# Designed miniproteins, single chains, continued (3): the designs that were tried, part 53

Each design is a single chain, and the fold is of that chain. pLDDT is the mean over its residues in the fold that is shown.

## One batch from the design tools (miniprotein)

Design m9821
Fold by ESMFold2-Fast:
Structure m9821 (fold): chain A 77 residues (1-77)
Amino acid sequence: DELLKLAKEVVKKLLEERGIKASEETIEKLAQAAVRLVLGGEVSEELLEEIAKELGVSVETVREIVEEAAKKVKEKL
């Protein structure tokens, strides 16, 4: 899926800019969350909390990353 590939690229750059280390699996979860927002869906708080725990950051930080990624993905469409 081209949209998911684009979201992964955007997420990787956002994590780099914030100095956050992430596994490929966590990057994929963030990218999937961003794609869901791009398509007008909702992201569960459970998923955001899981990602926050995996990254060692706050849920608020995860929301900011996912929302910024969704915005950047929409701008590239």
Scores: mean pLDDT 84

Design m9822
Fold by ESMFold2-Fast:
Structure m9822 (fold): chain A 106 residues (1-106)
Amino acid sequence: SPLQAAIDELEAEKQRLREVLSDPNATKEQLVAEAERVHDAMARVILAAEAEGIPLTPEQLELFVRLSDLLHRIRAATDPEEIRKAAEEFLKVADELIAHFRQLAA
């Protein structure tokens, strides 16, 4: 289904972000680029779910807003430790939000 395809794409981008985050030679530019791809993939999951008549709950919307805020934090931060902590929290929030959609696509 379109929803399942969007979830599979999000999972792939999430894995790429995890790989970049674990790389000690990764640049801020690489972290930002992969976080943006995860955020875009999540937006596509939301749109695919809405197209199938499954609207975002207020809780899911709050998680997506938090994901967007964390992306802005990654972009704005200059300290490498702050950037990595923001990226780790971003990945955690993405994992929490994707768990809601995986059950719907099963």
Scores: mean pLDDT 85

Design m9823
Fold by ESMFold2-Fast:
Formats: structure tokens, sequence, C-alpha cells
Structure m9823 (fold): chain A 84 residues (1-84)
């Protein structure tokens, strides 16, 4: 819950951008992250929407694809821990 709330607040505070142009590789990482996150029962629809926007914002900020992938994997792992 802490990670999701933090990233949601960051999106609201920093930009408000919902969609950003991404390279095909970054877009694949974002879409895979969102797909996995949407399978988690811990999130409601508003939280899933905020998570999608946050993932896009992160992809725009991080130029290192491997670091971006690790960040998304860490975020998914944290969300899965919220389920327990």
Amino acid sequence: SALYEEVRAAVKASSGEELAPLSPEKRELVERFVEEAEKLPVLDEEQKEALRRTALAAAMTEDDLERLRREFEAALEELRRMEE
C-alpha cells in the first residue's frame, strides 16, 4: 500500500501527464508491468489507473531500460506482498 500511494501522489504532484511517447522497448516494459499489476486483486480500478499513469511517467524519466525493468519488477513484488 505504501508504494502504490507514494507513486499515485507523485503522479498528481509532479506532472499529471497520462500518456507520454515511449520507445517500443519501453512501451513493452510498461504494458507488461500494467498487465501483471491488473491481475493483482489488491488494487481497485482507481488505483490501477493511477498505477498505469505512474508506470508511463517512470518510463519517461528512466533512460536505462534494465533499470526500468528492475524498478517495475520491484514494484510488482511489493504489490504482491500487499496481498499477503
Scores: mean pLDDT 66

Design m9824
Fold by ESMFold2-Fast:
Structure m9824 (fold): chain A 60 residues (1-60)
Amino acid sequence: MAPRASKAAVVARLPVARLRGALAYLPADEAQRAEIRALLDADNPESRARAAEMLVDLAE
């Protein structure tokens, strides 16, 4: 999905602190929050891209 992928690419470029802050305001269950936090903590581009995709999906 090109629009989702484009949004996720932009979000993945944001500082991790901004992504963690955004997660606090999104409607997500405990398991989703734990997974996104773990992905952001992993400090690699693949995990960051996955976390960004999940954040965009939660915001949509």
Scores: mean pLDDT 73

Design m9825
Fold by ESMFold2-Fast:
Structure m9825 (fold): chain A 80 residues (1-80)
Amino acid sequence: MIEEAKEELKKEIKKKLIEETGVSEEEAEEIAEEVVETALALAKSLGEKYGLSEEEIIELMRKVAEILTEAAILQIKVEK
């Protein structure tokens, strides 16, 4: 189920952001929500274009979210 996968992924990203960058729990939650929402939107768009199954959309969401999370971590760490 996409909604359940989204919530699990959001928790994983939030934890990783806190552990890797030391951002506040509130800030990590906001970033994690934005990352997951962006990843899901892209995965759904590509899913419609390529006729992907729900399971394939979930996998694509996870892969996109991983890339976006790494980008967010780099942005937080490389302010100068």
Scores: mean pLDDT 83

Design m9826
Fold by ESMFold2-Fast:
Structure m9826 (fold): chain A 78 residues (1-78)
Amino acid sequence: SPEAEKRVEEALEKARRMLAILAAAKRSGQPLSPAEQAELAEQQAFIQEVVDYLRENKDYELLERFEEELERMERELM
């Protein structure tokens, strides 16, 4: 559905931002600020809601594609 596709795009963008924060922290050796930690927790919660939404709607093809893209981003950025 268009709604499911939009949610996946938003979740992937949030995941990319999350990974960028983590990668920057890893490169600098500096700990995450409380604000960055809160942002990461919020991003993770949103991603989980999208996964749950896809499972409830039995949109397994889109869920599989989302999981594959997430794994690809993690490999490229981490």
Scores: mean pLDDT 83

Design m9827
Fold by ESMFold2-Fast:
Structure m9827 (fold): chain A 92 residues (1-92)
Amino acid sequence: EREAIRAQVRAEIERRGLEAVVEEALAAAREAEEREEEIRAEAASSPAAARGARGAGLALEAIAELAEEAGLPAERVEELRRAARRLLEIAA
């Protein structure tokens, strides 16, 4: 699961560049924080929504790990990790 998502994220970075992928991920992370209650309610009522939240959380975690390896600022990496943790908790 994690390895498959990491491979997909690496492929996207190779196609589009790390900076573009990280910028989109940060935008998605901020949107997820703003919509946390909506996402939680949807996940509670729909197995498909819960799987979606899990997938999004795993993708953000993979992007955060690759961003940290590339030497991006700790604040940006932690923002991605925070959103990933919340999404994974919602999916549990």
Scores: mean pLDDT 81

Design m9828
Fold by ESMFold2-Fast:
Structure m9828 (fold): chain A 78 residues (1-78)
Amino acid sequence: EEEELEKRNEEIRKKLVELIKENPEFEPISEEQRKELEEYRKKALEKKLEEVYIATLTMLDSGAVNPKVLEYIKEVLK
């Protein structure tokens, strides 16, 4: 349902913002992490999780990963 999806995306956005504020350190993306993020980008698009999709694209484009954000994305995309 659209309303439930919107609420979930809002919760994800708030959690991502919180994680970055608490863990502001980004690391250079490894080849393994790049493949993982590409898979997560595809899954996020399929599940219509816009905030996860944006987060994965941003990290892929910048070449930098936040380990706490990556961990959270993995949990959300189970």
Scores: mean pLDDT 82

Design m9829
Fold by ESMFold2-Fast:
Structure m9829 (fold): chain A 70 residues (1-70)
Amino acid sequence: PVEEVRELGEKYGLSDEVIEHAVRAVEAYQAGKRDEAVKHLLRATNLALQEKSLDEAEEFARKVAEILQA
């Protein structure tokens, strides 16, 4: 899951900061820390919105959420 999120962020051309928050979301979710996972996912999404179009940021966030559920 963590490696999939890193590859996804690189594919979308997102900054290391966005990727770091997405990775922290996955790690928090795996540790059973749902609120921390949601916080990091929202942070990654907000940062992605500054770097990419709304559609691209939404797709990235959705794919990260799907990885969390796998």
Scores: mean pLDDT 80

Design m9830
Fold by ESMFold2-Fast:
Structure m9830 (fold): chain A 72 residues (1-72)
Amino acid sequence: SAAEAQEALARARELLRRAAALPEADQGKINEAQNHAVLGVVYLAQGDAARALEHAERAVELAEEALRSGGA
């Protein structure tokens, strides 16, 4: 749903802010997560909640991996 996609995007943004504070965080994963977050926003704007959620969830996964790489 659109609400689920919005919640996942909010989670991804929080994780990305934390990862950006860590000098050892995987910058490639940060960049990939940011790209998926942008796609999630674009699909929400187009009314495609299902694709928005897929991209938002992928952004969360990548942001979590970036945080782990940075020692968080």
Scores: mean pLDDT 86

Design m9831
Fold by ESMFold2-Fast:
Structure m9831 (fold): chain A 60 residues (1-60)
Amino acid sequence: DEIEKAEKEILELQKKITELMKKANSKDGYVPKEYAEEMEKLMEELTRTSIELRKLRDKE
């Protein structure tokens, strides 16, 4: 079921976001571009996955 995979992905995304934020904050706000880009991507994926989880269940 695609629904279960989406739910698990949401949980993993939340954990990754939290860990990246902690690492980013360790340098007094100086963040490598890779960290910033990954954070934004994870945030967007989290939002989209939540919306698409509903769409997947409705099928379109």
Scores: mean pLDDT 73

Design m9832
Fold by ESMFold2-Fast:
Structure m9832 (fold): chain A 94 residues (1-94)
Amino acid sequence: MSLIEKVIELLEEALEAIEKGDKEKALELVRQTRELYTELLEELRKKGEISEMEFKMLVADMERIEELIEQGDYETAKIGLESLIKWLKELKEK
């Protein structure tokens, strides 16, 4: 499985956990995903596919999703996860 495919799979599992109200599982999945996502973004940055500013913003977006789940704002966290999944799927299709 490619790094991008693994990140997408983990984000989709986190989304499912949120929809089921499983906060602990959603947080574990998001935290695990954050490490792999940061590695993916670093590869994209080194290839010149994203800027250093975009790298920082995208890392911050993932951290914000984790904070929203911790706060119990599942609706906003779900929107954030769906947006990231969509963007990653578009990247994978290139």
Scores: mean pLDDT 84

Design m9833
Fold by ESMFold2-Fast:
Structure m9833 (fold): chain A 105 residues (1-105)
Amino acid sequence: LTIEEVKELVRNSDDEEILELAEELIREGKDGFVLAMIATADQLGRHEVALEIARKAIEAKMPNLIDVLEIQLERLGYNIKIRNVEEGLEALELLEEKKRQLRNS
């Protein structure tokens, strides 16, 4: 499986199929593939499935997703350190709300 194949699967699959693939890649610790799925789904306007993948990855404590979430929030002026799943989910909700505001501005 390559990053290009993962992007094509996101383009050509329904939300259920995407979430099934994401759950497998999260279980296998494939951080790079999971991040590519989130970015591709978001770029396609499929923000809800992108958010659901990110939520599952945080619940699984994926280190690279948590790091990316902290970096994105820091770029928005927040100094947030994620120490547990609950804080990670709160940080994700904050980022999603800010992304939504930017899309509607």
Scores: mean pLDDT 84

Design m9834
Fold by ESMFold2-Fast:
Structure m9834 (fold): chain A 66 residues (1-66)
Amino acid sequence: SSAEEQQTRAEALADLARGAAEYKYGKALEVEVLEVGKTSGKALVKTENGTYLVTINGTEVTVEKV
């Protein structure tokens, strides 16, 4: 995959992770993308209420406090 495609996937993952964490845990302050797959990924989201690991696997999203 091109670097451009990888960047686009990372940005999409960051947006999904931000939304998932904010829905439950308040305003996202920082998002760090850890792993990027075609249909999967992991990101750390620092919110006003703590830091959360967001794991995406296809259509499944899990959010857990770290």
Scores: mean pLDDT 82

Design m9835
Fold by ESMFold2-Fast:
Structure m9835 (fold): chain A 94 residues (1-94)
Amino acid sequence: SATMAEIMELVQRILESTDAEEIVRLAEELLAITRELIAQGRLDEAEQGLKGLYLAVQTAYDRGLLSEEQYQALMERAQEAAAEVRRAIEAQKA
């Protein structure tokens, strides 16, 4: 089970890393935690996970640490998860 502390730790580790393979691995882990939060209906925490993922991946790309292919793959998967969160929130509006 994911916690906000775990999300914050993963974001910080991505921001501090200079290794592309480690950045991709940590981003994939953060995305997996975010998807678990969506499945649990923990949508506010899932949104925070996605915000952290976007910040960390964009920062790594801007620093020249990720290839265009790695960046596009991670951003596409993050956008898919963000769309799932938005649909779930809209479905819960009574």
Scores: mean pLDDT 85

Design m9836
Fold by ESMFold2-Fast:
Structure m9836 (fold): chain A 89 residues (1-89)
Amino acid sequence: MQLAVGVVTVTLKPEASEEEARKLGEEMKRAAEEVPGVLSVVVSVSGNTVTVAVVAESREAAEKAVEAAKRVAEKDPNTESVETEVTDL
């Protein structure tokens, strides 16, 4: 089994509050956790940046979790940009 890590980095608009960033991070985490094969999800908020890191049992599971979290971020009106990466462990 080849574990994989997915990372979603969201940059919010300068007007977004830290509370709004934290709320978005929690919603992204819930979406990622719904994906079968996800083992762990960690959220970090720093200023206007929300980072969600996913550890999954396969690359496919990591990619699906990243897509789910990205879709949540793209629906948020405070989102300026979303970047995603998936790496085999």
Scores: mean pLDDT 85

Design m9837
Fold by ESMFold2-Fast:
Structure m9837 (fold): chain A 75 residues (1-75)
Amino acid sequence: EKEIKELEQKSANYYTAAAISRAGADFAEWLAERYAKIDPEKAEQWRQEAESARTVADGNEKLAKEYDKKAEELK
């Protein structure tokens, strides 16, 4: 059962990292919208930051799900 808890902790850590990256992506998208009418060049930069952060979030979510699955398989 200790191994299950370790896998669950790894999953939780990756879900946390994904949530942080997702929040960063949402904030970057919000900034892109704010800058779109004022500074289109900065808006484009923030859109690219949002895309990068979403890619990181997707990767972390995938790892979290893999560790969740491993924990379930040991139950």
Scores: mean pLDDT 84

Design m9838
Fold by ESMFold2-Fast:
Structure m9838 (fold): chain A 71 residues (1-71)
Amino acid sequence: MEELRKELDEAIQRGRELAEKEGPSLGYATMGGEAARIAQKAPDVETGLEILREGGDRARKIYEELKKKRS
């Protein structure tokens, strides 16, 4: 769990940097894909769903923040 959460934190950080350089949509898609990949490594469905939900929420927040700035 802790290792997967750290991997998620790193993926979200990389996705934010990508969103700032290439655009919010590409960053959001990349963060979502990474969250799904990390969730698949979870030992059970409940842990995977928690990772997916946290990753999705964080990606959405970054997407909305950067979308407003570029609007």
Scores: mean pLDDT 81

Design m9839
Fold by ESMFold2-Fast:
Structure m9839 (fold): chain A 111 residues (1-111)
Amino acid sequence: ELAEYLRRHFRRGPVPEEVQKALDEAAEEMERLAKQSPDPEIQRVLRETAEAFRELREVSGEDVPEAIHLVAGRAATRLRELYEKGADPELLAETIRHISRLADRVLEALK
């Protein structure tokens, strides 16, 4: 889905080691949060976001910021759809904050 979109639309290339490490750590943290989430739909969003972060290792370092904004935006959209379906707004807000924080860590690694 999102990972396949990234493979089709972003240039493949080497990603700096620090950025790869940040992406791996972000993906692992997302998987950990998914296992702890009481909401199965939030678990799916977190797992899909983790998969997308792992796919960013294959994206050219120059394109990583654009790809991260796309991944974070997609996650926010899906979580907003869950809000409309009655998911816990506090849990959704916490999940969005975690995704944003992890995206910021990867962007910082690009400096």
Scores: mean pLDDT 82

Design m9840
Fold by ESMFold2-Fast:
Structure m9840 (fold): chain A 87 residues (1-87)
Amino acid sequence: MVSKEELEERRAAADEFLAELKKKFEMSEEEEKEIREILLKESEMVDLETFKAITEETLEELKDHKGKLTVEDFKLAFGKARDKALS
């Protein structure tokens, strides 16, 4: 029931969100790669609306975060956002 076009839209949303994170926070190439992999996997597991809700909640969890964003900081914020979106 998921079309190839919808799956590509989900992956595009993941890449757009990563670009937004890179504008707001400092991250290393290795941390960027790990965060991208997390986002791409989630984008394949949930529908586009749910994925966008998770990314919006992730930005809310990170609104007071400043400077360097580590993979661990991202995982904590993303995990909380995912829990809220799926509950």
Scores: mean pLDDT 82

Design m9841
Fold by ESMFold2-Fast:
Structure m9841 (fold): chain A 73 residues (1-73)
Amino acid sequence: MIEKKLTAEEALETFDKFVKEAKERNEPLGIDVEIDEEKNTVKITLTLGGKTYVLTMSIEEYKKFLELRREKL
């Protein structure tokens, strides 16, 4: 399977969507982050309402994602 790597902006949009949905449903959002330096890949696992979603991006895009999240605070 070809795993589509997300840009920082795409990852942030998806993450914000889940944060908003969790808040509206009054449910906890499970977040797990796994960094694979050898594969230059970051996996963010989001758990909401018993369902699991995986966001995949490069380490470079993940750094930009963290910067964009900081700007929204």
Scores: mean pLDDT 77

Design m9842
Fold by ESMFold2-Fast:
Structure m9842 (fold): chain A 80 residues (1-80)
Amino acid sequence: VDERIAELEKELEEIRGKLSPKAQALFDELVARIRAGERPTVDEVIEEAKKAGLSDEEIKLLVRAYILAAQIETLRRLRA
């Protein structure tokens, strides 16, 4: 479990580094919401990103980062 979480965190860090500052800010807000116990759907994430004025490529990267962050949080909860 710990090794799998580390692999996912590394992949997430690589994707996060490819995000624009605007996409990173939205991603950080989504991570805070996940940690608060919220679970926005992928469709909700896409709609928020469109409202924020992200490009289709930025939205694609943000969705991938969001899925990884949600998966990491789920695995951490299963460990706890």
Scores: mean pLDDT 81

Design m9843
Fold by ESMFold2-Fast:
Order: C-alpha cells, then structure tokens, then sequence
Structure m9843 (fold): chain A 85 residues (1-85)
C-alpha cells in the first residue's frame, strides 16, 4: 500500500528531525552536527524510498519497529529535559 509506505516514510523522517533538534537543545549535538545531519537526511530520503519500493513488506515492518523505537527515545529525552529544569 503506497499510502501506508508514504505515511511511514514521513513519520520516520519527522521523528529523526525531532530527535536531532531535541539533542541540539540539550547540548548533546552542536549546530554544525545538525547541519551535517540535515544534509545527509536529504540523501537518505531518496535511498529509503528506493528500498521501500524494492521490498515493501519487509521494509514496512522494519520502519514500524524503528519508528516505535524513535518515539520511545524522544519521549524519554523530553522527560529528562523537563527534569533538568
């Protein structure tokens, strides 16, 4: 299902950006590291799309697992950030 694949791609990329921005705000990553990540993210977006189109069933399962992991990590980091204030 193309719509499901596109939804997972968008969610994955959104979560990656949120994670990197959160780590920058916490002082874990500097602005230069964020800029490098953003540049590589555009390249990774094209590669991810090709992988999904080549093997969608296996890639969907992998993306869902990765998205769940990223959501958990972001939520944990947000709690740590609040506790430090």
Amino acid sequence: NKAKIEELEEEYLRLLKELVELQREMGILDDEAVDIFNQRLEESKELLKKEIEENPEKTIGSLEATIDYLRSLIEELKKEKEELK
Scores: mean pLDDT 73

Design m9844
Fold by ESMFold2-Fast:
Structure m9844 (fold): chain A 89 residues (1-89)
Amino acid sequence: MSVEEVIEKLKEDPSLFNTGLSTEILKKLAELKPLSEKIIKQIELMIEGAKFGLDRVKDLLSPEEYDYRKALLEAIEKLLEELKKKQEE
């Protein structure tokens, strides 16, 4: 699954993704709607924890499952970076 496909699905139904974040936060992030600094920090911590978790279980995952989880993390990270740039304008 591509990063772009994950972003589109996050806009349609964020509940499809078990990220530890609320569906409302994921929807706002996917739509690049303003988030508080506290929420931005929570997303950053989630990305760090998820990357750590993915690295720990990579040998237990199929290539397809690994690629999917990696694409999800890259999609969230890309959206967060775009949101930060938009909030600085």
Scores: mean pLDDT 76

Design m9845
Fold by ESMFold2-Fast:
Order: structure tokens, then C-alpha cells, then sequence
Structure m9845 (fold): chain A 89 residues (1-89)
């Protein structure tokens, strides 16, 4: 089913983000990005929004290996995405 395929994508992207953060050494900002990205991915999964799951995973993956400025910008984007998804019916 589509829900089962989305569950596989969700798990794969979350696992990849955790691995990337682990390789980067888990700074507080990286942990915040990881936590927020997982929260957004979970919400997108509930809504069946495959495109948002992919977009968030790419954003977080790029940000984890970025500068602190890039990491803060990514957190802002993730918070905006979460709010947009929560308002989506």
C-alpha cells in the first residue's frame, strides 16, 4: 500500500539522518536539526505527503554538515514547514 511505501521512506530517511549526525559528532545544533526533521517527517507521513518527507530529509542532511549559520537557517525552515503541515487538512 502507499502507506507502507511511505513508512519505508520515513524509516530510510530518518536512519540516514541519524547516521549523518553521528558521523558529524552530534553538536547541540545537529541534534536540534535531527529532532525537528524527524518531527516534520513524522507529520508529513501522517498526511501522506511524500514530497515533504523527501524535501525535509534533503534539507536536514545538507544542514547537518553545514556551518552553524546554515544549521540555524535550516531549523527556521523546518519550523515553518511543521507549522504549514499542522495547518494542512
Amino acid sequence: SKKEELEKLRKEYIDNLIKKAQEAGFTPLQLEILSKAIEVIEKAYELGDEETIKRVAELANRAISGTPEQQRKALDELEKLLKELEEKK
Scores: mean pLDDT 80

Design m9846
Fold by ESMFold2-Fast:
Structure m9846 (fold): chain A 80 residues (1-80)
Amino acid sequence: MKITTKVEVEDSPDGKYAKVTVTTTWEDENFTSTQTSEGTVPGTAERIARAIAASLPADAKVELKVEGNKATLTATYEAP
């Protein structure tokens, strides 16, 4: 089974909050399931994304991209 979690964080215009979008995709045998959740968190996109990256499991392959007021984190791993 392949699991991919994508976290997209974007700063609010005043820099006090960030919009967080989490999309997780599970691929196993004959199915694919995708779930998306959105929320708003106090802080900046870079700080929130870096904190999330630091909390991920060691077995996950993590890619963090920070570009201006946006951060994108992708974590992928395979489980049987």
Scores: mean pLDDT 78

Design m9847
Fold by ESMFold2-Fast:
Structure m9847 (fold): chain A 74 residues (1-74)
Amino acid sequence: KIKFNYPQSEEEARLVADIAMHELSENSDEEIAERLGMDKATVSKMRKEMKAAYEAGDLEKFLELLKELVSKAK
């Protein structure tokens, strides 16, 4: 089981969110689904929710979604 280390500061949370969003934007839903062993529909839904949280500046929700994505990855 992969342990997700929650950021200790707002600056750290922003850095983690920026890195995760960059990785998501560089890869297609199909590529991410293949790498994580997930179905494309689930990845597409997660990407939309994460992008919406990131655009809204909701770092807490973004990190919760990232933690959920990591927990579902194989």
Scores: mean pLDDT 75

Design m9848
Fold by ESMFold2-Fast:
Structure m9848 (fold): chain A 66 residues (1-66)
Amino acid sequence: GAMEDLEQFAETATAEQLASLTPERLVLLPNDKLLNVLKQLPQQKRNEILALLPQDKRLYLEQQLQ
């Protein structure tokens, strides 16, 4: 389905292709895939995505990005 397609895309996509996705689509990725995407994005885009996440998930990802 759409989520599985997004996960497969994230595994093979370039940083530039991932940056072209809307934040609302990127937050649907599982934590490990989302972490890899966030590492490749500029700080402003990372902040936009993190702001859309529930607090627990956001804190986990922020800890992993430090």
Scores: mean pLDDT 73

Design m9849
Fold by ESMFold2-Fast:
Structure m9849 (fold): chain A 106 residues (1-106)
Amino acid sequence: MEEAIKKLEEAREHIRQAALYVLQGDIDAAQAHLKKADEYIEEAKKVAPDDENLKKAIEHLEKAREAVREGIELVKKGDILGAIGHVIRALGEIEDAERLLKKVKE
């Protein structure tokens, strides 16, 4: 349990950093953080026990990661306003994941 939570907390922070880099137009930095988040999510899945809140936290982080990826594509096309919408969505999914991870730590 504790190993999976730690990996997901690291994934969450990398997704948050990727989202912030999308807002700065730094696509290379955003992609690097997104790749690290993906690695941490995969490692968490390997060590995760069968827990419903943990599964939901993973789903929220995967949705956040996808929102950041969509934001990157919009920045590449010059659609900064569209990218902001995806960043807001990603941050919301990160908050939902954080709430679930705190509940698992009880």
Scores: mean pLDDT 86

Design m9850
Fold by ESMFold2-Fast:
Structure m9850 (fold): chain A 107 residues (1-107)
Amino acid sequence: SPKEKLIELGKKFFDEARQLFEEMLKSKNPEKQYELIEKFQKLADKFIDEVEKIRDENPEYRELAEEMIKLAQEASNFFIQYPNLSKEEAEKRFEELKKKFDEVIKK
């Protein structure tokens, strides 16, 4: 179903986002952090594009798709702000984003 496809895309997005986040936590190099932010931005843009296509073809899932797009935008803002966050704050904020995702797919 379109709903199952949206949930699958979201799970894949968060799995890939977690991998990039873990790489950021291990890196003390600002240049590498910048590269990881760019990789995340490309990941988010691709995810949003795929979700928008499903939304446009399936108006009945518009609300779910729009919530997922907003969550991807929040995650993008988090990655941009990452260099200004403590490790503890970054870990907490990422887990809050994951919790929001889990709540969105439960609806």
Scores: mean pLDDT 86

Design m9851
Fold by ESMFold2-Fast:
Structure m9851 (fold): chain A 100 residues (1-100)
Amino acid sequence: SETEKLLEEAIELLEEAIEKIKEAKSQDEVNEILRELYERLSEILERLRANPEAPREVIATVELIVGMVKEMIEKNASKENAINALEAFKEELERLLRQV
């Protein structure tokens, strides 16, 4: 389904961001990676909202993740905290993917 494809895209974006953050050498680089992730996840969220077949729980979970990524940018989340948070978000999206 379209929802499954969008969840798979979101999971891939989180995996890419985790790998990039592992290689980041400064707080500015971490924030830049998180900003790119925020923008791309926000686009996925808009596509989920535009799909009348998307489950409400999926939309709500992606909205929460997008909000938490924004907060990590605003609070200058450390490399370790960012990786841990993004790994937890990935696990949650993988759980939802198994249910759709």
Scores: mean pLDDT 90

Design m9852
Fold by ESMFold2-Fast:
Structure m9852 (fold): chain A 72 residues (1-72)
Amino acid sequence: SLVEEIEELKKQILENPNDQETIKKLAEKLAELRREDIAAFERVATEVFSALKGTPAEEPFKQALIKAMADL
């Protein structure tokens, strides 16, 4: 499922928080989830932001998500 893909990408970023390609993929999958199920998006996005808080991935992820959501 899309949520399972997002969870896998989140785990990969926590292992490699400077992986910009994986951060971009996570943002794109979250933007896709927002289109399909906004309630699931709100829950999962909150969990992702909490997990990435204080890591090098926090700001790149925020920027990537804003861009991905604008490209919808």
Scores: mean pLDDT 85

Design m9853
Fold by ESMFold2-Fast:
Structure m9853 (fold): chain A 80 residues (1-80)
Amino acid sequence: SEERKKRFEEILKKIEESTDPELQLIYATVAVAEARDDPELLRKVLEYIDKLIEKSTDPEFKKALEQIKAEVERRLAELE
C-alpha cells in the first residue's frame, strides 16, 4: 500500500509539472485508475483536475478534464 501511494504521488507530480495537455490527460486518467476505490486518493485527483480546468483556455482540453472529473465524482458518490 505504501509503494502504491508513492507511485500515485509521483503521477500527481507529473500532472503538475507537465505543460503538454495530452500528457496531463494521460496522467489524470492513470491517477484515477491508481486511486481505485480510495476516496482520499480520488479527492486528491479532483483537486489536480480542478487546477487544470482553471488554468486551461482550450475548450476541448477543458471538456475532456470535465468528463474525467464527472467520472471521479460519480465513483466517489457510489463509495459514500
Scores: mean pLDDT 82

Design m9854
Fold by ESMFold2-Fast:
Structure m9854 (fold): chain A 87 residues (1-87)
Amino acid sequence: SDIEEAKKIWESLSKEEREELAKESGRTLEEVEVILELEEIKENSPSLEEFLKKVKELLEKLKKEKKISEELEKKLENLIKSIEEKI
């Protein structure tokens, strides 16, 4: 399933990274929206390289629309960095 494919990428992140994201819970609604967008992007991305490109595009879009907090921006930048390390 598409959710299971998204979960595989999420599970490829370290436990420490996931715990850090949970510990910094302050903007739950923004995080949920971003997670849903990331899941949709993953469903439409046949490779990690294409997923990375689309995640970067999403971050740029959210910054232009001012729909992203500084905390969530840093979390997305950390996710991007983690994916780049695996490519």
Scores: mean pLDDT 70

